# Designs tried in a protein design run: designed miniproteins, single chains, continued (5). Part 75

Each design is a single chain, and the fold is of that chain. pLDDT is the mean over its residues in the fold that is shown.

## One batch from the design tools (miniprotein)

Design m18590
Fold by ESMFold2-Fast:
Structure m18590 (fold): chain A 64 residues (1-64)
Amino acid sequence: SAADLAAQIARLEKVKETINKILDEGIKKAEERGDYETVSRLKKLKEKQNAELDAQIAALRAAA
């Protein structure tokens, strides 16, 4: 149902929010230390995780 799809989308949006908070905290900590290799690595991970979650959300929206 549309309501079930909306609930799944809302859950994925919450997962995305949580992952971004954790990664943003890690990036800030690495920047504070001058660890630019870790900053680059975490930024790439953030981009990958967001792309994967956005693809899942888009697939659910297409199914509605």
Scores: mean pLDDT 89

Design m18591
Fold by ESMFold2-Fast:
Structure m18591 (fold): chain A 101 residues (1-101)
Amino acid sequence: MSIEELKEEAIRLFEEIRALVEASDLPEETKSLLLKSVEIGIEAVRKEDFLMAGATAGTLEIHLTVEAKVSENEKVKKVLDEMADLAAEVSRILEEVLQMK
């Protein structure tokens, strides 16, 4: 897979996280923070700052996992878990890019 294809896939997954956040019943402050993280990640991928993009995806995964664990709403918990899985996949793709010469 080319580096360009991996970049496109990482951006696609960030966009999927954005769509899930926007459609969620999360508090506005939580949505704002998550959406800002997604924007930072997408911009970092576009600039080929893969270290920043990877750090952003990792932080996003941790944040989403913690929010899912403390959520009292099963529907919200499930959506947060889905978002965390997507963030983990972004981290995996970006680590693969970083290992390319």
Scores: mean pLDDT 84

Design m18592
Fold by ESMFold2-Fast:
Structure m18592 (fold): chain A 74 residues (1-74)
Amino acid sequence: SEREAEIKRVRSQAIDYARNGDVEGAEKYLGKLYELSPDEAEFERIIEHLRHSTRSEEERKTFEEALERFEKKL
């Protein structure tokens, strides 16, 4: 339960950084999340979409949709 609470907290922080467009913050917290839960490949893909979100409006929408979809799974 303590580990689950920590994972939830770190994941929430990572999501907040991603939502605010902070790639560096999101990646830092993804690193922490991997130490607790190595199965975060979906969130790593979301950060990749965030990195590309500044390239075009289409990529920004892809990022927003991926983040929304991932957040609903939690």
Scores: mean pLDDT 76

Design m18593
Fold by ESMFold2-Fast:
Structure m18593 (fold): chain A 119 residues (1-119)
Amino acid sequence: SNEANGEKLLDEATASLIGYAEKNGDTALVARLRAVDAALRGDHAARIRALADLVLEAHERELEKIRKEESDERRRVLLETALRLRTIGLFEDLIRAAELLNLEEAKKYLEERMREYSK
């Protein structure tokens, strides 16, 4: 069903973001992502909004880490580009999940946040 497919995309987006946070040693973000997943399991609109905010927070923290720790300009550009593409992909998955779950207001929120990010 569209609902099951939307829930699967939310689960996959959450798992992907947890994996990236774990790889970066961001134990606080991992804990917050698991707490959001557990607390908002029955509220897809709230879960989508919370995940969108955590995706952007994760992006900013990882971007700061790259800029602080990576001294090679070419490697930094590659890491920043990979981070940007990952963030866009996560937002596209959340937008698709909102569409499949018929959550029009959550979809509008995601599209607005992605527009602000892409400026």
Scores: mean pLDDT 85

Design m18594
Fold by ESMFold2-Fast:
Structure m18594 (fold): chain A 66 residues (1-66)
Amino acid sequence: MELSEEDVKKLEEALQKLKVKPGDIVTVEQLAEAGGISKGTASRILNILKEKGIFEKTPRGYRLLS
């Protein structure tokens, strides 16, 4: 599964707004609100990044690994 250029741009904008750094946890709801995207799109993006080893799923949300 691949991210579109638009999904990547919205992800970068959302992470900047949330000031996310390695070790921080992001919820689907936080990413959706900050990125101006649906919760379904945010969940898909986070799952793709989890499969790539960029994010780790935790009980509280997704943790940025690097």
Scores: mean pLDDT 78

Design m18595
Fold by ESMFold2-Fast:
Structure m18595 (fold): chain A 93 residues (1-93)
Amino acid sequence: MELGAEEVMLEVGKRFLEWLKENLDEESLKEIIELLKKGDFDSAIEKLLKLIPEIPEVAKKLLQEIAGMSDDLPDKLRLMMVLKAIQAVLEKE
């Protein structure tokens, strides 16, 4: 399947959202989704890091596998990109 940049990021967002559904309770997931809908990515990142310390490695793997992104990005920037991708998925649903 040939994907443009937008479709690639939507796939990243979809897979990360699926991973969060498997690794977060419903209340925590709802809080993260509400923060993303508000565009409060800094609070969403802080909450995720407290709940799941390995979240930066998960975001790195998804960005590498789906988008082919470089290892040279800071963890906060990778998390921000993945959370923006989830926001885009949520806006289309």
Scores: mean pLDDT 76

Design m18596
Fold by ESMFold2-Fast:
Structure m18596 (fold): chain A 67 residues (1-67)
Amino acid sequence: SSSLEQQRQAQIPEIDKRIRERIEELGKKKKLSDIEKSFVAMIRSIAKIAGDEELAKLAEETLRKAE
């Protein structure tokens, strides 16, 4: 919900930040391994369930570039 999103925005966990940085790094790679693709796909699924639209979109874009 919007209220939960506002609260989450004020208190972004350290793990969330590290995951985003890793996904961005993978998005810059010329080629992703099967394990890396599986990792990004898992993060995309978790982000969608958690309502983290920014992380979900970042992960989807990273996977799309790896097609």
Scores: mean pLDDT 72

Design m18597
Fold by ESMFold2-Fast:
Structure m18597 (fold): chain A 120 residues (1-120)
Amino acid sequence: MKEKLEEIRRLLEELHKKVEEIVELIKDLPNYEKIKEELQKLLDEMERLLRELEAGKISPREFLNRFTLIARELNEVLGEGIEEAEKYDEKKAKEVAELAQEIKDILIKIEEIVREMELE
């Protein structure tokens, strides 16, 4: 249990760093402030949810159900950011898309670890 929680914590930290990198890439784009605020809100929700799991306040199943919804919203916001970036800077849009794919892979890995915790 503890080792799996520590791995989820590390993955969430890695995800946070990749989101910060996306925010830096889009800082000169018209919708920057809105996308930044939406991304920060979703990261804060993920952090709060992980703290509740670490404290034993929610089950792995409850975490998974809530985390999957936040992950879906995060992917939607990232998709909007890519579409907007493509209008102004195709190279930056490609870099954002690559980071968004890495974030998606991290989200899947977190979900896999939590599913294993449900089976214990």
Scores: mean pLDDT 86

Design m18598
Fold by ESMFold2-Fast:
Structure m18598 (fold): chain A 78 residues (1-78)
Amino acid sequence: LSPWVVATALLDLKRLVEKEIKDPEVKEQALSYLDEAIRAVLAGDYETAIKKLEEFAKLAPPEIAERIKQLIDDVKRS
């Protein structure tokens, strides 16, 4: 995947977090992991991006966690 495609998917996940996660503390932590993942992708550090996405998936509702897992798989296959 191109870095732009991955960054776009991460921005879509930020929108879902802001819409679906109601707990302010969980939301803040999830957004922090996503921001770190975006920075890592733009720097070409996909290993760090994957680690941050794995941490985010632990906090996410099952539906969002599945989208995160798909994105991790797509990044690993690229």
Scores: mean pLDDT 81

Design m18599
Fold by ESMFold2-Fast:
Structure m18599 (fold): chain A 99 residues (1-99)
Amino acid sequence: GGFVPLSPEEAARVAALDARLTELGKRVDEIYKKAKEMGNKELAEKARQLGLRVVAARITLAGLPYIPDPAQRRSALDGLEAYIDELEKEIDKMEKELK
């Protein structure tokens, strides 16, 4: 298959997911800093692992425009969005452990 440009709707979804990942990355960095200040080594390591998952999601997102099949690209977007939703829930749980 040849290169198929992102539709305006797909481009909007990519931008929204990129913004979410940027915010989640900031939240994970803040959890890591607070966990280290508290001496909570377990929480700091969990935050570090979540940070790596945010980076992996960003790499996946950057690759989406290179998927030539629109159906596969849509499936990949749907899967990435679900993954980001799960990351956000894990970050919410860790933030509660800091209270």
Scores: mean pLDDT 86

Design m18600
Fold by ESMFold2-Fast:
Structure m18600 (fold): chain A 69 residues (1-69)
Amino acid sequence: MGLGVEVMRLGVEEKGPDASGGEAIGAGVRKTGSGFGGLEARNSMLALGLDPGKATGQQALEAVEKASS
């Protein structure tokens, strides 16, 4: 179930494109978590089995839409 999500997770574990790029994405999620409603976004990512520190809200939403669709 959710093969698309599993493939994306393996891609992240394989170290994506650049380390700095990955950190920038993670930093975005952290800033959102610190902001208003960030906890709800992180909770959704965890429910999907994604790493909130390594995935952004946009990436998580796209993964959900892709897996759902």
Scores: mean pLDDT 51

Design m18601
Fold by ESMFold2-Fast:
Structure m18601 (fold): chain A 82 residues (1-82)
Amino acid sequence: SAEAREVARRTAEGVREAARKGDFFGAAVLAAFGVAEVLALDPEPSPEVAAAVEALREAFRAALAGDAEGAVEAAERAIEAV
């Protein structure tokens, strides 16, 4: 859905910004809540939205590991997917 794509994009932009600032906790929280919101809006997402969700999950894992570069790269993949 268009709404799920917009939420995924805005979430990914926020995760990227938080990770660039070294706010790993903020990046992880944004990614987790964003994934939950996207899947609540679209439980059977299109391939593009599904790819964005998977990239956001990767950004979440990278943020928990303290990997700023990995979190930024994953967030950029989520933006590219939608």
Scores: mean pLDDT 88

Design m18602
Fold by ESMFold2-Fast:
Structure m18602 (fold): chain A 71 residues (1-71)
Amino acid sequence: DLEKQVEEAKKKIPEIAKEFEENREEALKEIEKQRSELSSENAKRLAELILNGEDPKEIAERLLEERLKKA
């Protein structure tokens, strides 16, 4: 339950930081999945965005746009 997770995060501040890291890891995994579908150059550029601390949500949106253009 999301509500209970939020309350636990409030009591355990370090857990909140872990959730931020999880979102970043999800973006990295998404890039890895798309590497075979995207050119290596595009995959490198997207990885650089994550390394620069870009929002994982924006990275996912860029991956989606590249796939739609290739389709």
Scores: mean pLDDT 54

Design m18603
Fold by ESMFold2-Fast:
Structure m18603 (fold): chain A 72 residues (1-72)
Amino acid sequence: SSPPSQEDIQALLDLPPALRVALLQHMAREGHPVDEPALRAAVPTLPPEDQARVLAAASPALRPVIEAAIAA
């Protein structure tokens, strides 16, 4: 499927914090490469405790992407 658009990423960033974290955890768990741009854009905007929650949910394929997003 197509990667998320800038509008999709902005909508994600505009979600209430609890829903944003839940959606990012879902994306991280599913492990689809198409979600990498959204994870790179949104994970750095989270507080450290929520970044840790997303990382804990991450599939092996997306874990390096999420770790890099947190480190950036």
Scores: mean pLDDT 80

Design m18604
Fold by ESMFold2-Fast:
Structure m18604 (fold): chain A 68 residues (1-68)
Amino acid sequence: SMEELEKLVESFEKLLKEYSKVLSPEQVRAIADWYIREVREWMEKNGVPQEEIDKLIERMREITEKIV
């Protein structure tokens, strides 16, 4: 649902912000890339259209660059 996706994105942003306090930018990007891969696989398994997956992944990448 949209609510679940918003909560997921919010949790992702909070997680990266916490990690950015103690880890290097490269390490934060690595964690973000891992999380994004897991989210993509989950969405594909649940039949989410590729266009929606691509849009969410792009949003998560933008969040990563804003934090790093």
Scores: mean pLDDT 84

Design m18605
Fold by ESMFold2-Fast:
Parts: C-alpha cells; structure tokens; sequence
Structure m18605 (fold): chain A 77 residues (1-77)
C-alpha cells in the first residue's frame, strides 16, 4: 500500500541518520523493517535498496552472516 511505502521511506531516512552516527545495529533493524514494508507495497526497487543498506549496516556491526543473507534477498528482487 502507499501507506506502507511512506512508512518504509521514513524508516530508511531514520536508518541513514543512525548509520551516519555509527549506530549500525539500530540502523540495520530499521533498514530491514523498511525492506519488509517495501516488499509488502510491491516496491521491489525500494526493498532492494533497503536490503542492501541493511547488509552494509550489519557488515559494519560485525554480523557478516546476516549481511550475506540480506544481500541474497536483494539480489533475488
């Protein structure tokens, strides 16, 4: 829905602010939530970007296994 996409856009923006502050764990959680909402709204491009951002944030947080999982999700879109 358009509402889900709007919420996803807000979560993506907040996640980017947290990532700039080095709060990678919090940023990754918000990016994953954004990706889920983009998928629910049918926005495959938005979901892909959000999964790629979440993967980067997990890599910075030291969770490479989770990062690889999310990169595979982005690639499947």
Amino acid sequence: SEFDRGVADILLAVGNVLARKGRYDEAAELFEKAADLYEQSGDKQGARIAYENAARAYTMAGDEEKAQELRKKAESL
Scores: mean pLDDT 88

Design m18606
Fold by ESMFold2-Fast:
Structure m18606 (fold): chain A 76 residues (1-76)
Amino acid sequence: HMEPLELTEEERKELEEARRQIDGDVQKWLNEAKKEASKIKDEKERERFLVRHEMAATLWRIGELIEKELEIRKKR
């Protein structure tokens, strides 16, 4: 009843493909955020804006990867 924790070679490749796609989407979003940050005159607000976006990007990557891994595991 307990499925193995480890991913198979094929499941790992599927997760790596998803990771590449997610990284591309996240990086594009961060590049747009950097452009928007350049319009913020207040240095502290600009830094807070960038930090929040970097944190959101990290959470987004983690969340998408968890979702994809769960999807892969559900196919077992």
Scores: mean pLDDT 81

Design m18607
Fold by ESMFold2-Fast:
Structure m18607 (fold): chain A 88 residues (1-88)
Amino acid sequence: MKMKEKEEELEMESRLSQQIARIYQRARAVYEEALRQGLPPEVAFERALELFDREYRRLLEETPDKYHPLLESMYRVARRALRERFER
């Protein structure tokens, strides 16, 4: 970790990870609120996924192109976690 580019890459990875985690928590909050309102789990999941996808697109616009593959990888992992937790 003595190379300057390596430090910048690790810092960006940390920031993107934190931003994806925040988006995930917001999506989870939307899911839980929809369930409290009596919506079916599938509808609650659709609402959560809509928020998650919207926030991800915003994050892509703010992220330099060279980090897009990393961000897309994090997005796929988080989206899978949402599906495994909230879909049957």
Scores: mean pLDDT 80

Design m18608
Fold by ESMFold2-Fast:
Structure m18608 (fold): chain A 78 residues (1-78)
Amino acid sequence: LSEELLKEVEAALLAMQAAVYSVIGDNYLKKGDFEKAAQAYEEAAKLWEEAARVSTDPEIYRKGAEELKKKAEEVKKL
């Protein structure tokens, strides 16, 4: 395996984990559990930031992190 391919795989796995936490956050939001929803979105954002850190193309992952941070902040206001 090339070093570049290994980094892409690592970023993809982190992105998949972030997607799972985003879905968990959406489920808590539907149930009215705003504290748990915000926590899940914050965890998703952290995983997106880690994906950006290891990726050779960080911009897409950074945008994902920013959107989840906005969602978490918005939910905290509820």
Scores: mean pLDDT 85

Design m18609
Fold by ESMFold2-Fast:
Structure m18609 (fold): chain A 87 residues (1-87)
Amino acid sequence: MIREVRVTFAEPGGVWVAVATRSGEGVYVEIRAAEPATVTVRVDLDTGEVRVEASAPSVTARVARGPAEEFTWTSGAAATIEVRELE
């Protein structure tokens, strides 16, 4: 099962995403956009594999692992976030 988080930045901003895998590990993704961009993060809940696709080259993504947590947090008011489960 894949958790997809799509973030649309209308202006520079940041998003933190935490996803708990079925193994009990937390996957943490920090996304920062220096310009308007769309970013799609996919986390495989079975393997913990992370894939990030960005519409702009100035987008940075950092992946870390730790305790199992679930959250999505934004540092800017101009980001739209959609979360979906994919089979």
Scores: mean pLDDT 75

Design m18610
Fold by ESMFold2-Fast:
Structure m18610 (fold): chain A 59 residues (1-59)
Amino acid sequence: MGGGELTALLTAAKGSGDKEAIDAAEQAIVAANKGDDTKSNEYASRAQLLIAKAALEKG
């Protein structure tokens, strides 16, 4: 199932507590469902960066 990675990203974003990370992960899923791979990759990269930043701020 090609959506597993984006679903995992959304779960990680929700776990981070960062609203911008959650919004970015949700937009990545929306873009992927529309077939916009470029936009999906942009949002996924943003979500990953924000998740990493939130993790550093917590520990």
Scores: mean pLDDT 80

Design m18611
Fold by ESMFold2-Fast:
Structure m18611 (fold): chain A 79 residues (1-79)
Amino acid sequence: YKEAKKLILEGVRLLAEADEAIRAGDVDTARRLAEEARKKIKEGMKLAPKSERKKLIDEGIKKAEELGVDPEDVRRMFE
């Protein structure tokens, strides 16, 4: 759980950085950061037991809200 949670939270932070890059007009950096975020979130979900996945998704969404990221964007990353 600890490793899965760390990867997911790192992914959410990278997604927040991607949003900042978009606001700055750096679309290439935003795309790279979003791809890295997706990879970390997928790896975290893969390491997580099925019973813990909902909790990890909820924690990821909560972190996104704290960072000002659209929760829907984060939810999509768990697909």
Scores: mean pLDDT 79

Design m18612
Fold by ESMFold2-Fast:
Order: sequence, then structure tokens, then C-alpha cells
Structure m18612 (fold): chain A 74 residues (1-74)
Amino acid sequence: PEPSLEELIEQILKGFETLAELLDNNIELLRSFKKKELEDLRKYLESKGYPKEEIDKTIEELEKRLNEFIEKVE
């Protein structure tokens, strides 16, 4: 479907970066929102009928990128 999995990750990351600015880079809140973003993406991909293996890979990639971002602003 549109967008692609890579485009979904980029869209979520961009939204998360914007949210971080609004939250004055509050690390505790960012960690909470990271968990929600991962859960929301998993539910979305499951609703679209993606295979479990592809969902797991996509979630792992998003978690890695979100963790890298949080580490940079911490």
C-alpha cells in the first residue's frame, strides 16, 4: 500500500522530531511516545495484512531510529 514501509518510518520519525521540539526534548515523555508509536505502527501494519516477519523488521527499524534520535537529544 501507499506509503511504503520506508516512507512510513520516515513520516513517523519526522512527526516524532516535531513532537520532541514541542515537548522541549523531555526524554521521559519521548520514551513514552516512542512506545506508543511502535504499538500504533504494529497495529496499522497488522490491519493491512503484512506478514509478521515483515512487521517485526519494520518495528525494529523504527525503534532503532527513534532510539538514535532520543540519544542525540539526551
Scores: mean pLDDT 82

Design m18613
Fold by ESMFold2-Fast:
Structure m18613 (fold): chain A 76 residues (1-76)
Amino acid sequence: SDDAILARARARLDAEVAAALALYQSMSPAQQQQFIALLQARVATLRAQRPSLSPLMQRLADLAIDAAEALIAQMR
């Protein structure tokens, strides 16, 4: 079901955010700036693609965008 897909996606995103924060904290300042830039580029791509996606894929994109934006806020 869509609800099961979304629940799995959220659990995976929570784990990926925790791993990304740990990785970020081990990076040099130059690597940290590149990592933030790559996350911002990914968010921009997902936002651009969102209108052409199915309703379920839009909800998955929204979860990924929200997780990435929250991560960027914690890294700044």
Scores: mean pLDDT 88

Design m18614
Fold by ESMFold2-Fast:
Structure m18614 (fold): chain A 70 residues (1-70)
Amino acid sequence: SKTTFELEIRSLSDLGYLGGLTKENSGIIRVVNEELKERVIRYLESRNIPYEVSEEEKTPAPGVVVIVLE
C-alpha cells in the first residue's frame, strides 16, 4: 500500500474508523486495552487485511497494519 494511516482506538465506537480500510492500506492502529486489540484483529481478519502485533510503535511495512497496545 502507498497510503499510510494512523488510528487510535480508545472505545468500541472508535472501531467505526476501521470501516474504510482495505488490504491495500498500511498504517498504525493504537489500542488502549486487550479487548479492543482483539476486536481490531477480528475485523482485520474478517476483511483479509494483513496485520502484525508489535510491542512498540514502528513504521508499517507496505500493505501491513501494525497494531500497538498502549
Scores: mean pLDDT 78

Design m18615
Fold by ESMFold2-Fast:
Structure m18615 (fold): chain A 59 residues (1-59)
Amino acid sequence: MEQQERDMRDLIVKAVLEMLTYDEIKELGKEYGLTPAQLRRVIETIAEFLQESVEDLRR
């Protein structure tokens, strides 16, 4: 569980740095009325899709 949280944070940082700064993502979340938990899930999902895309390209 702790390892999953660390991996999630690492993936979020990598994905966010490629697209937007973390602060910009937080501000967007406020604009769209997302809770911090929903924002966290969205960023996590983006990071997962990014990881899958990289793996697919290697095939």
Scores: mean pLDDT 62

Design m18616
Fold by ESMFold2-Fast:
Structure m18616 (fold): chain A 67 residues (1-67)
Amino acid sequence: SEEEKLEKAKHAVAMKAIEEARKKGWKILSVEVEQVGEDTLRATVTTDEGTIVVEMTVEEALALAEK
């Protein structure tokens, strides 16, 4: 269950960053998700126009996934 929660959190952070790129009309080249703190995840979306970075806690990401 902890692994499932972490996967859901990572997916939610990635999707938030992807949505920001789509909202700007930027072409997505790559998506990376990493754990940068004990309870903090960072999604980095590289585009042809620039880089989008979204950081949130695992708890915030899970809340976003439940929407």
Scores: mean pLDDT 83

Design m18617
Fold by ESMFold2-Fast:
Structure m18617 (fold): chain A 87 residues (1-87)
Amino acid sequence: SKIDKLIEYAKKRNAPEEILRVLELIKAGQYDEAIELAEKLVREHPDDPLAWLALSLAYEKAGQEGLANAYRSQARFLDPELVEEIF
């Protein structure tokens, strides 16, 4: 699944613990908490494509496809290879 691929990628790249926490919240079905944390992370680290992908996936799982697509586009702008690997 997309979430499992992104978790494995984040672990291999030694991503910040907060990114892994967002992904764990998504996996647990806690989408509102995942969105809140991911929005904080993209504000603090707007150049981190993993933060944008985590936010995109949280909105996708919450059923908000339009926002998910917008944030995925931002991640693709920053790192197209990463987005193509995960999605």
Scores: mean pLDDT 85

Design m18618
Fold by ESMFold2-Fast:
Structure m18618 (fold): chain A 86 residues (1-86)
Amino acid sequence: MDKEKILESIERLVEHMRKAGVPEEVIEEIRKRLLEEVEKPREEYVKKYEELKEQAKAQGEEFEVTSERDVLLGLLVILLEEIRKE
């Protein structure tokens, strides 16, 4: 479930970048890195974030952020870390 939503978010990001005029070569490299990162231990980060949201909900805390937004934020953090390594 979570992984499927992450993959959908990656595809949406790719399409957005294409419409923004980002070169296809750059888009494919970013997509490849994000897909590889999702298959690695970083997927645990997204799952832990969802667990924290459920915990807050159980305690009566108001959460206005959607699951898609949370996943996108996680993907952006992963992308920034990959760029920093290069």
Scores: mean pLDDT 60

Design m18619
Fold by ESMFold2-Fast:
Structure m18619 (fold): chain A 100 residues (1-100)
Amino acid sequence: SKSLQEKLERIRKNIEEGKKLADEWSEEVRRLTKESVEATRKDVAAADEQIARLQARLAELGAASESGTPAVAIASAVGSVNLLNGIITVKTIKKELEEK
């Protein structure tokens, strides 16, 4: 290793770029998740379509991570956790409303 400092600087830049991209994608994912939850609360029959919408976005983030930079991988990981939480929330609402 001719430059541990140069490697650490590249890691630092990748983390900073990943955090910025994660913030941008987190805002989009939060909006998408909120819309899906609100649609499901209004009409439980929409739940399966909303779950499919969130799963489609999760697949897109996964695909981006496989071919992307380290920054994209960080953003994809954060977005994926938030989408999975959204899917669980929609499934929980569906179950509670169907059991009523």
Scores: mean pLDDT 82

Design m18620
Fold by ESMFold2-Fast:
Structure m18620 (fold): chain A 61 residues (1-61)
Amino acid sequence: SHMAERERRIAELDRLAAEHQKLADEYTKLAPVLGQEAIWKAAEHAVREISAVVGRVALEH
């Protein structure tokens, strides 16, 4: 059903947001050791987290 498909998509976006948040946090913690590459990776994952959150909000509203 449309509702079941929407719930599945929201759950997938929530999972993706959590995973990217975790990776952004881990790369941020590694930045003092790994330098600029870790900063770039953290930023990439932060952008993907925001994208997933925005997608979830669009499906909920």
Scores: mean pLDDT 86

Design m18621
Fold by ESMFold2-Fast:
Structure m18621 (fold): chain A 101 residues (1-101)
Amino acid sequence: MWREGGEEGKRLGKEALEKATNPGQRAGGLSAKKGGEAVLEYGDKMPEDRAIAAGESAKGGGESALLGVETNSPEKQTAGAIGGIGALTEVGLNTGVWPSA
């Protein structure tokens, strides 16, 4: 379950980052991509429910970041960044490893 969320967050965040045309879009995409990558690398070292929550946060961040690029919505760009940061925070709190953005 958490692997699917991490993969989707990474994929969607990467796509948003590649399509980004302004700093807010880049921040949203980068955060979601890094969140997804962290979940994939460290999810097996977390409690399962926390890994699932981190994966869902990364996935939601990636979806919002991509929609923020496609609709040029600052609110969705911010939601993308929040989702990615949420995934990174869950990884950091549960593993003691704080991945660099």
Scores: mean pLDDT 83

Design m18622
Fold by ESMFold2-Fast:
Structure m18622 (fold): chain A 61 residues (1-61)
Amino acid sequence: AEVTLREEDGKYVVTVKVGDKTVETVAENKELAEEAYRYGQQYADEMEKKAAEKKKEEELK
């Protein structure tokens, strides 16, 4: 998964890309952008964990 942070028109845009799915969050300042970036990383990690659990379930059956 990929999480990026960029500045646009005095705002900050955090983009989370997981597979073919993209989620964008707009923050008005750097502090909020850093929080959005952190949550984006947690979301990406959760999605990767779910993919790994699906493979593990197939091995357990």
Scores: mean pLDDT 74

Design m18623
Fold by ESMFold2-Fast:
Structure m18623 (fold): chain A 82 residues (1-82)
Amino acid sequence: MEVEEAEALIEEARRLIDEALARGELSEFDAGVLYVALAVGLTIARKTGKVEEAREGIRIAARGARKAGAEELAERLERLAE
């Protein structure tokens, strides 16, 4: 059930981003960029049936979070993807 695992991972990643945004640790624009990375990863995972595509989307979001200065969010996203 790789697609179901991919969906669960992306939902958890979105939750982490939403929490960081709610705490003011991330701007609305930066959060939007991370959400796009997650959406791309999930779309490819659903199309290919590979959970690894969702993990790659989360890793891209983690890099975006780090560039935005949200280091704790980046670490949590990286851990979720591994």
Scores: mean pLDDT 87

Design m18624
Fold by ESMFold2-Fast:
Structure m18624 (fold): chain A 65 residues (1-65)
Amino acid sequence: SMETDLAIFEIAVAVAKTAGLLEGELKDGKLIIRTLKDTPETREAVELLKRIAEKVGFEIEVEKL
């Protein structure tokens, strides 16, 4: 369901932030992500979050330091 997909998305974002892969904020249905380094792990996390966001109708914007 949409509620379940949204919950999964929120958990995925929280896990990625806790693991130190990214920082982010949610505003008006858009997730703004900041990365301080360009590693395979951060790139993979961003791509995973993009796929989940597409399913729940959220946009993702990625910015680098």
Scores: mean pLDDT 73

Design m18625
Fold by ESMFold2-Fast:
Structure m18625 (fold): chain A 70 residues (1-70)
Amino acid sequence: SALVEERKRQFKAPARTLLERGHSLEETIELLVAAERERMAQEGVPEELHPALLEAVEEAAREVYKELTE
């Protein structure tokens, strides 16, 4: 779970930037998930870890979105 938490932390700042620039939550998730998929392919991340890492990226975007819309 440490890897998932680290990934989530790393994506909070990029998520905030995209959302503050006027991207929707859906667009932000799509952009960040695409970036993470490319990273995982380049680094040879085991396929079994992909769902947890992609979920961490989505959670980062959703948490930042809640902070900005409150």
Scores: mean pLDDT 85

